# Designed miniproteins, single chains, continued (3), part 94

Each design is a single chain, and the fold is of that chain. pLDDT is the mean over its residues in the fold that is shown.

## One batch from the design tools (miniprotein)

Design m11250
Fold by ESMFold2-Fast:
Structure m11250 (fold): chain A 110 residues (1-110)
Amino acid sequence: STEAELATLRAILDELRADPAAAPLREDPSERLRLPDASRLVPDPVTLSSIDAALAAGEITTLDQFEAALDRMVDNVLFVLPGDHPAVPQAQAVRARARARLAAARAALG
């Protein structure tokens, strides 16, 4: 990855952390939503905080790795929530916006 790519990933992460619709994605779903089975169903959940840590540790270095982590984060939340939960459309909207932002970043980076 390039320095420009890493800077772009940090900017997208900051945008996601500032999004009020991303509240269910910021921390462990079992803690945020008080779901007793969430930690058993998803014992090592991907959250915005875990993605931040992975970027700082150099474990995520590309747009593709970031997109994969983001998809896993949303899938983790959708897996533990009932389908009619109001956080479901919020999580899906955050993923759609992030994917559009990543597509624009890919075009800009070459």
Scores: mean pLDDT 77

Design m11251
Fold by ESMFold2-Fast:
Structure m11251 (fold): chain A 99 residues (1-99)
Amino acid sequence: SKIKEFIEKRLKLVLDYAGVPEEDRPLIIEEMVKLVLDNFDKLLNGDVTLAESLVLRPFVFYDEEEIKKYAKEILKLMAKYGREVGLSDEVIAILEKYA
């Protein structure tokens, strides 16, 4: 899916520019791609909570340069609000190492 590839590219940029090592990425990418896809229509319509907006909107609406610029801030918001959005405790623990 072109949408899935679009989301995955932005996630890889966040993780790269926030300094997350390759071994810690697979579960973050898997869960985040699922959450963005599951909420895609809500994100397009603006019918999202503050937590959903902060965690998921960058992967739909930011260009690659914005993702690079805000990568560390995006990662911190994923760590802070990710449980509320539906990220697992395992993914949150990984994000908190680099936040």
Scores: mean pLDDT 91

Design m11252
Fold by ESMFold2-Fast:
Structure m11252 (fold): chain A 91 residues (1-91)
Amino acid sequence: SMADKMVALALELTQLALEKREEEGRALIAENAEVVAALEEEQKAFSETAGEEVVAMEDAGAALEDIIAFIDKHSPTLARVIRAVVEELAK
């Protein structure tokens, strides 16, 4: 699915960034332009409908899991991507 492709791409880009392999990261983004565009469209739609609430939650010191749960109610796709990246960064 497109959501599975977004999760896989985000995880690979995160790994490349941690390893400071910036040129390979840029190449991967270029090779996966359709997945990047779909992810950006999901982010834009979420931001326009619920972005202000996320900012308010962050300003109030909400726990990350509560923010992800809120995102999941509006965009399950974005919540899956964010959760996967957060879990990778916690290793």
Scores: mean pLDDT 86

Design m11253
Fold by ESMFold2-Fast:
Structure m11253 (fold): chain A 61 residues (1-61)
Amino acid sequence: MIPGIGEEDLEKLKSVPAEELEKLSPNELAKYLDLPTRVVWAIVEYLARNGLTIKEFLETI
């Protein structure tokens, strides 16, 4: 589980195709998902630390 990220935030991520999420910057992703930028950056840092793409991460949830 990503620190500081709730289940509601993860459900928003799951509602969007991974291909669309991959094309967006963190700021654009925050607007697209209606999430605070801090939440999106926490996700980005977690993925980078674990060597995961957003698609791979969504497959493990």
Scores: mean pLDDT 71

Design m11254
Fold by ESMFold2-Fast:
Structure m11254 (fold): chain A 88 residues (1-88)
Amino acid sequence: QEEERRRRLEERRRELRERQLQAVAKLLEKKALELGISQEEIDEIKRNSPTLRDYIIKLAGKVHNRMTDEEVLEVSAELERVVQEVRA
């Protein structure tokens, strides 16, 4: 019974993590478009990324390269809020 509860909690954590990663990807896509990164470039990054994690890392790198230090701090705070909101 305890083993089944642990398994369900682990499945829930994995599903929650996937939802959090999807929310992060959406926020980064929005910021990328605002910074002048084209939809075609975003699609190319997505095609060349075997996992959602790899896609997020590559897209975040492109976004950060076009931002000031202040904008990086603002986006970091926004990402934390989005992750927390998906948890609720």
Scores: mean pLDDT 78

Design m11255
Fold by ESMFold2-Fast:
Structure m11255 (fold): chain A 63 residues (1-63)
Amino acid sequence: SMEDIRQEILNLTKETMVQMGDLQSQYLQSRHTDPERAEEVLQQSDRLTEEFKKRMEELEKRE
């Protein structure tokens, strides 16, 4: 149902925001002491953003 899809969107958004916050904290901790790790964290953030976008598009297409 549309209500179930909306709940899935909300849950996906919440889970993604939590993961993004964790990655941001890791980036801030490593950016001055470990530039290679900081870059890896940014790449993980980019991948998470792309996965979120893809899953959102799949959910929005379910009518």
Scores: mean pLDDT 84

Design m11256
Fold by ESMFold2-Fast:
Structure m11256 (fold): chain A 74 residues (1-74)
Amino acid sequence: MVLSSEELQQALTEIDNFATKYHVSPNLQAKLKQYIKDAANGNKKAGSKLIFEVIKELGEEGITKLMVALGKIK
């Protein structure tokens, strides 16, 4: 596991807060949470497609906001 259990829980909480604040679709929110879980286990495949979906739904600004939210964990 790349992330500790506490870091994983913080990351998932930040995704939930991000989704609520920026009105992210439930489908994209679920995909973001799954990607964080997969990344925590060392499986980072398909991240580029997920980033594209974030840009498509929220714009390029959405990626910046997501990175800032996740940056609070570390």
Scores: mean pLDDT 72

Design m11257
Fold by ESMFold2-Fast:
Structure m11257 (fold): chain A 63 residues (1-63)
Amino acid sequence: MTPKEIADLLKANEGKDVTIPQYLHGGDLPDIDKHLGKNVVLVLKAGSLSGEPAVLRNEGLIS
């Protein structure tokens, strides 16, 4: 997935845990954040190169 696709998924699932079936390195997170604007994202799990998925949650607005 591209950073924009991940950001769009997080916006669609605000307040919910989102599983991303890939490892997220530190360089991916700033690009995702740029597409989210003022939203706050928690990285619950970054995943791993051994195949563990990443888990993110968008907390930008609580509603």
Scores: mean pLDDT 72

Design m11258
Fold by ESMFold2-Fast:
Structure m11258 (fold): chain A 90 residues (1-90)
Amino acid sequence: MLHTVIVHSLGQGNKPAMFSAVLVDEEGNILEVLGVGRLPADASPSEIGEKLQEIVLKARERGTEIHYHHIDANSEEEVLEKAKKLAEEL
């Protein structure tokens, strides 16, 4: 079964809020990046939630099982790496 792994982190200080959504197989291989983005560090959790809902709708159209997690991350590369690690645990 195909999975969509969505991860997000809240902004703090100069660090922007970040999110990533990846389509993966059962082995955790990234097949497609469905979404990636940044919001200003002062973005509210509600604004992050609205962006995540846009991605969730896109994932549902692909017929995937959706998993999402809040994480702490210092870069977009770290967000993607943590998404991959979570996918490998499916």
Scores: mean pLDDT 73

Design m11259
Fold by ESMFold2-Fast:
Order: sequence, then structure tokens, then C-alpha cells
Structure m11259 (fold): chain A 95 residues (1-95)
Amino acid sequence: SSRLQQARQVAVQSLRDAVDVLRRYSGAPGVDDAVQLLQDSVQRIQQSTTADDVVRVLQDTRTRVLGLDMPVSARSRVTSLLDQAVSTVRSLQQS
């Protein structure tokens, strides 16, 4: 559906932006794990069949990011991007 395509585009872009943020923290604890998690999440989003599945992947990714021992600034920026993506996808579902 068009909503699913838009949801996947929003989620993938947010995950890519999060990876770009983390490239600035190269070598910091948990960052390589976070980059791998975000890249794996892109594949999960591309395989999602509903906008609800897209939201679940983003929320799961956010929870996993919170569990990583990253610098607070890196974690905060990544979780903020994921929270904005969830909000945007939910808004698309209500439109």
C-alpha cells in the first residue's frame, strides 16, 4: 500500500540518519554494535508487510539502542531520530 511504502521510506531514512550520526562517534563503546543494529533494522523495515510492523521494528530498535553502553549524546540523538520516525509513521496511519 502507499502508506506502507511511505512508512518504510520514513523509517529507512531515519535509520540511515542515525548511522550517519554514529559515524562521528567511531571507536566509542557500543557504537559499532549500534551501527550493526541500525543496518539490520533497515533490512527488517524493507521486509515489513504493514505500517504496524514498521513501528514495531523502530520501537524494538529503540529499546535495543537504550541497552547499549554508548556515550549519552550518541544514544540521545539516535533515540530522538527513532522517536520522530515512529511519530511520523503513526501520523501517516491516521491520515
Scores: mean pLDDT 88

Design m11260
Fold by ESMFold2-Fast:
Structure m11260 (fold): chain A 56 residues (1-56)
Amino acid sequence: MDPEAVAEALRAAGATGEQLNAIARGFGGKPVDPSNVDEAARQAGEALARAGVTAE
């Protein structure tokens, strides 16, 4: 699993920083400042990759 690819897919889908934080929390990830969408996407992507969710 590539956390970078998952994070990019989430950003491409138009997810907000708040939505990305909600995804991260749901998969055991760390919430960050929702105004920092790039960091929120990275944390959500890492949490999803760790949980075995693919970007495909």
Scores: mean pLDDT 73

Design m11261
Fold by ESMFold2-Fast:
Structure m11261 (fold): chain A 66 residues (1-66)
Amino acid sequence: MEELYEKALELIREIWEKAEKQGKLTSDLVARITALALDAIGAYLENDEEQLKRVIEEAEKMLKEL
């Protein structure tokens, strides 16, 4: 569980850093990143491993789209 949460946060950080480096930190992207971070926090607090895996999948998709 904790490993999945850490991975989710690492991916979210990578998305932010990559977007910032490329000048792609739009208000829409910031909103999407914030929503993912809140989803990860909520899943961790609820001990919802499946939801954390879904957050990781979405984060990996966003990172590839950049």
Scores: mean pLDDT 83

Design m11262
Fold by ESMFold2-Fast:
Structure m11262 (fold): chain A 110 residues (1-110)
Amino acid sequence: LLKKAKELVEKAKKYYEQGDYKKAREYALEAIRITNKSPKSKESFMIEVEAVGILVDVAAEEGDVDELISLMIYGSVIRSLGRDDPEVVAKADEVMRRALEEARRLGSDI
């Protein structure tokens, strides 16, 4: 299961690089679905947080502020559940920071 989730994350990244945000989102969400059904481990949290990071990048490109806020909250949940692993905490903090920065950028009046 986690090997398939990793492959889905790599496919999501590739589609994002190609500008196919719909497929990037679909593959990232499927990776999250697999990790949520897997036993909790550092590896499962790392895959889940990386998939959330891809969704942040997609939401930023699409200008979806509500999604960015939701993803920041989801990152906080992963951070809390994975709190005993410094790498999981650091990656979740990175994703949360990026989501917040993009939401602020998109919500600014100019």
Scores: mean pLDDT 85

Design m11263
Fold by ESMFold2-Fast:
Structure m11263 (fold): chain A 58 residues (1-58)
Amino acid sequence: MDEWDKASVEMAEEIRRLAEKYGIPASELNVGVSGDPSDTPEEIRKKAIENAEKDAKK
């Protein structure tokens, strides 16, 4: 399993949990990440989760 594949799965699961926690459909959570090729899979995952959580809290 590629590190990017693992990060993507974990990101999807965390977004699903945030959606359930805040009562918002996962499809309505905005997830934005850097397109920088130097970013690691883990860093991209953290940024995506942070953006989704920030959007959910609004």
Scores: mean pLDDT 66

Design m11264
Fold by ESMFold2-Fast:
Structure m11264 (fold): chain A 54 residues (1-54)
Amino acid sequence: EEKKKEQEKVQLEVASDILAIASDIDASLPVPGNAARSAQSREASEALREEAEK
């Protein structure tokens, strides 16, 4: 049970970090492919949050 709580915290922190990376990619110079990389990071972050909710 404590492992579940710790997993939720870790996954949420990782999700937050991934979102920060996505934001940094978006702030970079407009280079072909940056939008796709940002979208992938955001999707990964959301997947981690969903896993934490389980």
Scores: mean pLDDT 69

Design m11265
Fold by ESMFold2-Fast:
Structure m11265 (fold): chain A 71 residues (1-71)
Amino acid sequence: SALDDALRAFAAEAERMSPEELRRLAREFAAWAKQHLDEASYRTALLALATLAQEHGLVDLTRELVAEVNA
């Protein structure tokens, strides 16, 4: 899907990002997803971003995104 392709591209680019860039861009992605995607796709995006944040050691962002999934 377009979402899966975008998430895969973001994950690949994240390998080249600073922690600060990853936090900012992940939050921007989540905000975009909330505005433009249906509820199920938004939750899928949040979970994918939370997994990516966890893989990069960003505990703060991981907790933030997981909390949003449960809201």
Scores: mean pLDDT 88

Design m11266
Fold by ESMFold2-Fast:
Structure m11266 (fold): chain A 88 residues (1-88)
Amino acid sequence: MSVEEAEKKLKELYEKSKSTLAKNSVRNSLLAIEYAKKGNFLEAEISLGMALINLGVAKLIGDEEATKISQEAVDLAEQAIKKLKEEA
């Protein structure tokens, strides 16, 4: 998957999500990719960490929709950041 495809899928996840936790995971995942594109990999990891915290909270409270969307968002961001690191 390209970085552009990951960003497109994340924007689609944001639009279809009704959960604040899921929206926060997607927003922080998008922010992580934007930092990684600029070579700001520390800030990218911090933003990804914030997405992971929202995923963890969704799992703890048993919000299945928020957990599913947050997991997809984190996975997309991790794949995009890994690719950006390899191309740097």
Scores: mean pLDDT 87

Design m11267
Fold by ESMFold2-Fast:
Order: structure tokens, then sequence, then C-alpha cells
Structure m11267 (fold): chain A 65 residues (1-65)
């Protein structure tokens, strides 16, 4: 189950990945959009790919609930 902080990071990441692409989006961009530090992101996610996966899992969980 994702925490509120993890959900904010995942949703911010997905929005930026759609607009700018995975390679052009930085952890700093995601941190600013989510309202957290880059250190906070690194505590919860090891890569941008994990952020993308977490966002998809969160959306699918809500669709099934």
Amino acid sequence: MLTETQKKIAYAGIELFIEYGLSSTTLADIAQKAGVSVGTIRRHFRSKEEILKAGYEALRAEAKA
C-alpha cells in the first residue's frame, strides 16, 4: 500500500513523464511538483521506473476498488 507521500511522488512523476518523457524528467522536477525533497524520493524509490510503476499500480488499485 502506498503512503500519501509515495502517491504524491508517483502522480507527479507520471504527469511529468507524459509531458516531457522519462529521460528528460529529473528527480528534482518530480520533487518540486510533489512538494518534497529529492532525498525523500530516494528514500521511497530507487529509480524513475519504480515511480512510474507505483503510479500505475495506484491507478489500477483505485479502478478495482
Scores: mean pLDDT 79

Design m11268
Fold by ESMFold2-Fast:
Structure m11268 (fold): chain A 83 residues (1-83)
Amino acid sequence: LEEIKREIARLLEELARALGVWREEYRPAIEAAAQQAVEATKDPEKFERMMAALREAAAQSSPEVKALVDGILRAMEEAKKAV
C-alpha cells in the first residue's frame, strides 16, 4: 500500500504540473490526497465515486492529462486489490 500511495502522489504531482497548477507548497496536500485515495479503497461507494470522477475527468482532458489520470486509475485499482 505504501508503494501504491507514493505512486498516486507522484501521478498527482505530474497531473498538477500538466495542468499548470503545480507549486512546491502543494506537495503536502498532494500527499494527503494520495492518502485519502488509498483510504477510499476500503469503502466501495467512495471508491466507485472516485473512479467515476477520474474517468469523467480523463474523457474531457488532453491526451497528456488522460495518460496521467489513467495511471492514477490503475494505481487505485491496485490499491483496492491490496486492501
Scores: mean pLDDT 76

Design m11269
Fold by ESMFold2-Fast:
Structure m11269 (fold): chain A 87 residues (1-87)
Amino acid sequence: MSDVERLEALVLANLEGLITEAKRLGDEQTAAEAEKLKAEFLARIEENRDNPDLRMREIRRTSERANALLARLKERTGVTFFPTVKM
């Protein structure tokens, strides 16, 4: 349970960082997509708060999508952002 909550917090922190960096670098599309992803992730955590297996699935799915957005931001801007830890 605690590991799921820790990973959820990490995913949210990384999405927040991604949103902030995308806005700073002028990639409004990536910022908007990351904000939408964060909102969807929060909604899924709330729906599945008592189901750790579904929460873990959402962590994995959201981390994959966040990593894709991060890769796109890096490609477009040439700036390095340190990656989310995947587990």
Scores: mean pLDDT 78

Design m11270
Fold by ESMFold2-Fast:
Structure m11270 (fold): chain A 87 residues (1-87)
Amino acid sequence: GPAPVLIGSGSGEQDVLAGEKVTFTPSPPPTEPALVRGSWKWVDLETGETGSGSFEQVVAPGEPVDLGTVKGKGRARVSYSYEVYSL
């Protein structure tokens, strides 16, 4: 079958509250279903607690990527990098 083809990449940062669901939309948004994969990390700006992970998700046009929730006590800085692949 056809292998996924790299069609884009990017990175971003968000400030969120601990316990919030973190999502982002690739820029530009995919116009067809696409595979988005990458890595993310967060730091709690009050405690200095950190976490990280990787993700791989198939997204429909206009659907955000879900990075999960930040574990911490206050405001967190989330940073992520990603690649977008055609299906």
Scores: mean pLDDT 82

Design m11271
Fold by ESMFold2-Fast:
Structure m11271 (fold): chain A 91 residues (1-91)
Amino acid sequence: MKFTAWAYKDGKKVKELVKPIDDADEAAKALEEAIASFTDDHDGLKFELEGASVEEAVGWAIRIMGLGMEKGWRVKKVEIEGTKLTVFLEK
């Protein structure tokens, strides 16, 4: 798998928050840090997971949505295309 995250402002990518991570446990830690570390300098978060099974992608989508909503983010988009998961959160 490959996990990556970016910060967005007004629909434009402004910062790479998580460089590609292949390990699931490291990706889980990076996800929590990304969601917790975000400031008012952005209004959106994009998470991508590549090379996951459908079951793994669904589990990750639920985790990202759950953690995001607990921190006050709204779920804008969840998309699974082949082996790629994309989750977009917004304020």
Scores: mean pLDDT 78

Design m11272
Fold by ESMFold2-Fast:
Structure m11272 (fold): chain A 79 residues (1-79)
Amino acid sequence: MTEAEKLYKEGKAINATGKSVEELADIIKRELEENGSVTLVGVKPEEIDKVKEAARLAGAGSYEVKEDLPGAYKVTVTK
């Protein structure tokens, strides 16, 4: 089972493509308050630093960056 299949089953994957730092920070903060964690998908290599900054602004306790598909990253953020 791929990680994408798990995320579809859990309904917890959020597409980060094309979102600003402020939009991502708002989404991350809400998801951390509701679920304690969030997984962002569709993160390009050049967007990793943007997602990292959004997680920091949201007050996240930790984050993990993994390559889910070649050239596409998955970022899991936890409270």
Scores: mean pLDDT 75

Design m11273
Fold by ESMFold2-Fast:
Structure m11273 (fold): chain A 85 residues (1-85)
Amino acid sequence: MEKKIEEMLKLIKESARKIMLEIAYYGALSKLDEGRRKIDEIIDDLAKKLGLSKKTVERLVELVIEGRMEEARKLIEEELKKKEA
């Protein structure tokens, strides 16, 4: 379980970094609608890869962007336990 959580967390970190770059880029261009679409695509792909809901993935990305890594790990563990119930 711990190894799987760390692997999932690595994917979330990569997506969070990509989202931050999209925010910076489209924010600077004042093209917020385009930036939102790109972010939604990243979240959709991550949700499919992790087998989690979009809402859960959005929360995980927020936690990682905020540096709240321990809370992100806990949320992944809770969701995995629910899935195996």
Scores: mean pLDDT 78

Design m11274
Fold by ESMFold2-Fast:
Order: C-alpha cells, then sequence, then structure tokens
Structure m11274 (fold): chain A 70 residues (1-70)
C-alpha cells in the first residue's frame, strides 16, 4: 500500500540519520542493522512508525549520553 511504503521511507530516513552520526560505532551499526531488518519485515504502517520512533529515540539518547560524557 502507498501508506505503508511512505511509512517505511520515513523510518528508513530516521535510520539513515543514525548512520550519519559523528559517533557512529559498531554497537550503533548493530542496532541500525536490526532496525533495517525489522523494517524490511514490517507489514503495517503502525509497525513502520514504531521502528521510526525506536530509531529516533535511540539516536537522541546516544547524543545525550555523548554530551554528558557517559
Amino acid sequence: SAALEAAKKQAQAEIELMRRSPYFDEEMEKFVRKMEEKLKNAKSVEEANKIAVEAGVEDGLRRIRAWLGV
């Protein structure tokens, strides 16, 4: 469906933002690969949107941790 494809494209964009992080490391790469696999298998807009949120939250938390020096 067009809605599912649009949701998957948005989720992929969130995942690509993580790949372009200046502190991208092996752990972050593993997380990104896992998110891409989940997205490939997503069968609903809700699943794709959840993946986008998970990617955005993880990226945000990693930025905060880096800023705090943790």
Scores: mean pLDDT 80

Design m11275
Fold by ESMFold2-Fast:
Structure m11275 (fold): chain A 87 residues (1-87)
Amino acid sequence: PEYTPHVRRELTPEEVEELVEELEKAGKSNAEIAYILAEKSLIPNPDLSKPTRPLSLEERKELLEELIKEGRVSKKAKEVFEKALAE
């Protein structure tokens, strides 16, 4: 199979931990941190030809629950997501 390298890649567990610490230092809420991690770690860059809108609060919670369920997140990201869902 031929693969084209994309500019964005999934974050390593170490990069996720560093990002979470930086965002906590910046005073971001658990929900904001979890959403930023979801966007950077697991969601590929959206197709610029397709209009995108911000996710609603309900859609954000659904996304976080699915990411936790699939196990596609680091241990630190899962902890942040679980805290965000509890808010």
Scores: mean pLDDT 59

Design m11276
Fold by ESMFold2-Fast:
Structure m11276 (fold): chain A 66 residues (1-66)
Amino acid sequence: SAEIEELVARAQELLRKMMEAQAAGDEAAKARYTAEFIAVLREIMRLLGEPESVIEAAVAQYRAAA
């Protein structure tokens, strides 16, 4: 759907911002963009009908990597 396509585009932009912050050594910006990325990922997964347990498992992996 158009809504999911817009959220995916936002997630891709946030991943780019995370990489830019990482390259610059800006830990505060990296943390902020990572949190925003996780929020967008939750929205996408909920719209796809994923159960909350699967969403939290996916989110935990990204938190551990951040």
Scores: mean pLDDT 83

Design m11277
Fold by ESMFold2-Fast:
Structure m11277 (fold): chain A 100 residues (1-100)
Amino acid sequence: DADARAAALRAELEARAEKAKELYENLSEKQKKLLEEHVKELTEIVDEILNGADPEEQLARMEELGKKLVEELEKENPELAEIVRISLEGQLLAVKRFIE
């Protein structure tokens, strides 16, 4: 049902965020804060989708947020920026599957 799908999406995004934390030991304080802020904003966007917000608008917001994060990380660590970009593509795909 829809509630089970919502729970599965939340669990998948939480698992992805948990794996991202494993990179923390090699990150600067600034990079750690950027990733933590991004995870918080993604959680808020997912909660808004689950609460009946326009999925297209929220997907555009996720893409904008991800692009900004990647651009900021690329200035200091291009390799990390590429890893984050791939992770964000996976998150967007998960949300798109939920919406479909």
Scores: mean pLDDT 73

Design m11278
Fold by ESMFold2-Fast:
Structure m11278 (fold): chain A 86 residues (1-86)
Amino acid sequence: MEAERAELREQWAEWERREAALLAEAAKSPDEAAREMARLAAELRPARREVFEALLAGDFEKAKAIDEEARAATEPKAEEARAKLA
């Protein structure tokens, strides 16, 4: 079980590194809306990690609650940024 958790943590760390590279490029965009979307995505990273930890613990209700709360907090700002891109 612990070895499987270590493997999942390594996979998560790789996904985080790949996303960090994409967000860093988006943050350099001359488009203000693209930079705002990158900023909002970065704000979601701690909540996504907490969701991942809850899933590893088998606490699916906690994972769902954290995901819903994080999305509710950022969705209005994301919608505003998307409107500027359209």
Scores: mean pLDDT 74

Design m11279
Fold by ESMFold2-Fast:
Structure m11279 (fold): chain A 70 residues (1-70)
Amino acid sequence: SEELRKRGRELFESRELPYIGGDGRGRGRYPAFVGRPAEEIRRLLTEGVPGTDFPPLSEEEAEAIVAYLT
C-alpha cells in the first residue's frame, strides 16, 4: 500500500539511513538491501545485521521498510 511505503520511507530516513546508506546499497559492514529478495531484507531487519550494533526492528517496522525498498 502507498501508506505502508510512506511509513517505510520515514522509518528508513529517520532510523536506518546512517547504517544502510542513503540508496540502500550498504556501507562498511552493512550489506546492500537493494536487489535482495523481500524475505531476506525482512530477516536482516528483524534479526539484526551480524557483526554490527544495528538494533533489530519489529515485524511491523520491517514490513514497512521492505515495502519501501522493493
Scores: mean pLDDT 64

Design m11280
Fold by ESMFold2-Fast:
Structure m11280 (fold): chain A 72 residues (1-72)
Amino acid sequence: LSPEQQQKLLEIAAEAGARALEVTTSLDTPEQERAALRVAAETLREAAKRHPDLKAELEAQVAELEAAAAEL
């Protein structure tokens, strides 16, 4: 990935994290943490549609978030 693509991925990740935190008041329960991970994954899927050049990397991150949610 180019430095420009890496920077864009960091911006998208920050947006996903911010949206995830909006759906939970804390991460003290597995249900709250799972909900946050789902929102983050959905945000990354939406970003992949807007940024086809980053689609493979964003899909890899979605898979990682889904795996983390399954562990809860």
Scores: mean pLDDT 76

Design m11281
Fold by ESMFold2-Fast:
Parts: sequence; structure tokens; C-alpha cells
Structure m11281 (fold): chain A 62 residues (1-62)
Amino acid sequence: AAADAAGQARADALGTEHRNRVKELIEKNKDLSDDEIRKRLLQELAGMSDEQAEAAVAGANA
């Protein structure tokens, strides 16, 4: 069976890129409140849910 599917590779790459962009945005904006960082994530990463943005901010603080 073909384990290397282009779709799977793209999904993994997009996941890594999104995680890196989230970390970069949080690091650059760490002087802002958690609420403001959440709003920035929602604006910069179209398609991210409010719950996902909240979890990302909480994870960065942990």
C-alpha cells in the first residue's frame, strides 16, 4: 500500500506551518493580553475557530 499520500503530506506540512505561525504570532505579541492575542490569531489564521485560538494561547502559556 502507498503510505506516502500527497494529501497526508500536505496536511502534515500545513499543521506544522500553522503551529509555527501561531508560536511566532504569540511570541511577537506576548506583551498583549491573551484576549488580544486570540483576536490576532483569528484574524491572521482564517478558518481557525475561537476554541482553537483559545487552546493555542493556553498551550503557549503552559
Scores: mean pLDDT 69

Design m11282
Fold by ESMFold2-Fast:
Structure m11282 (fold): chain A 85 residues (1-85)
Amino acid sequence: GADAAATGAGVAAGAEAAGGTVRSSGGAALDNGGSAGLAHVEGLSPEAAARGAAAGAEAAGGTVLGAGGGQTADGGTGAGVVAAA
């Protein structure tokens, strides 16, 4: 629960840092909250969740994200849990 909030904030911050290169291209970072991102966050299926979790969790630290709980990172309130900036 609460510990996952810190993990979610790190994932979002890490994505922004990693997205430095991506944001330079412009499209991929913008799509993070747009069309492509919506398909994964809005219609998470077992397969979509596994694909997204595998890619995102690998960058964030794997097990920590899975053990912490996805609801917090899904767009909850938490103290700086998700910053899609």
Scores: mean pLDDT 38

Design m11283
Fold by ESMFold2-Fast:
Structure m11283 (fold): chain A 100 residues (1-100)
Amino acid sequence: SLEEDKEDIILFIKNARDAIVRLLEEEGRIALAKEAEKFSAELIEKIKRAKTREELIAVLEEYLAYVKEIRSTLDKESDAYLSLSEIAEDIEKKIKELKE
C-alpha cells in the first residue's frame, strides 16, 4: 500500500541520512553534514505529503541526485566515496522496486 511504502521509505531515508552525516563528520565536512541532515528532513516531509507512488519515486530520484552530488566533492579513492556509492546503489534499487 502507499502508506506502507511511505513508512518504508521514511525509515530508509533516516538510516541513509545517519550514515551520510556520520561519514561527512568523519571527513571534517561539518557544514555539509548539517545541510545533508536538513535536506533529508525536507525529503521526509515530501514523502509524508505524497499522494501517489510516482511522487515517492520523484523524491527518491531527488535524493539519488543529491547523494551523487555530495559524492562528486570527495576523493574517488576514499572510503567515504565508496560508502556513498553503496548508498546511491541502494536508492537506485528502491526506485526500481517502486517502479515494478
Scores: mean pLDDT 89

Design m11284
Fold by ESMFold2-Fast:
Structure m11284 (fold): chain A 82 residues (1-82)
Amino acid sequence: MVDPLLLEAEVWLSLGLMAYSVGDYETAIKSFEKALELLDKVPESPEVRELKRRALEKLAEAYKKLGDEEKAKEAKEEAEKV
């Protein structure tokens, strides 16, 4: 059985990746943050940890593109801890 929150998180991650690819970094950030919010509600597993790591790495890249170096650093450090 697939967790509905996990499916929703994967959709938000995909939307964020698409927004990032077209240079919409603000929408990418909001989408990655929503994915991370949902993943925090799902029981820990290797798959959940990999999705969290990916979302945090892309969140850091998106913040860096907007010039928010401090938030980019924070997201990168969180990704390394997952």
Scores: mean pLDDT 84

Design m11285
Fold by ESMFold2-Fast:
Structure m11285 (fold): chain A 54 residues (1-54)
Amino acid sequence: GGRDATITIKYKDGSEETITVPLSRAQSVINQILKDVGGSYKQVGPNHFLVTVN
């Protein structure tokens, strides 16, 4: 397999969830989360992304 990406999702109630996906899929997964629930994201490391849900 390829490299993996870690996506941390921070919810409005302050809870967090972490998922691991193939790095090649990270952008599409982030885009789907943002489409479904809204919010923003930023890259916090080479293979680490933080999604903040509205």
Scores: mean pLDDT 83

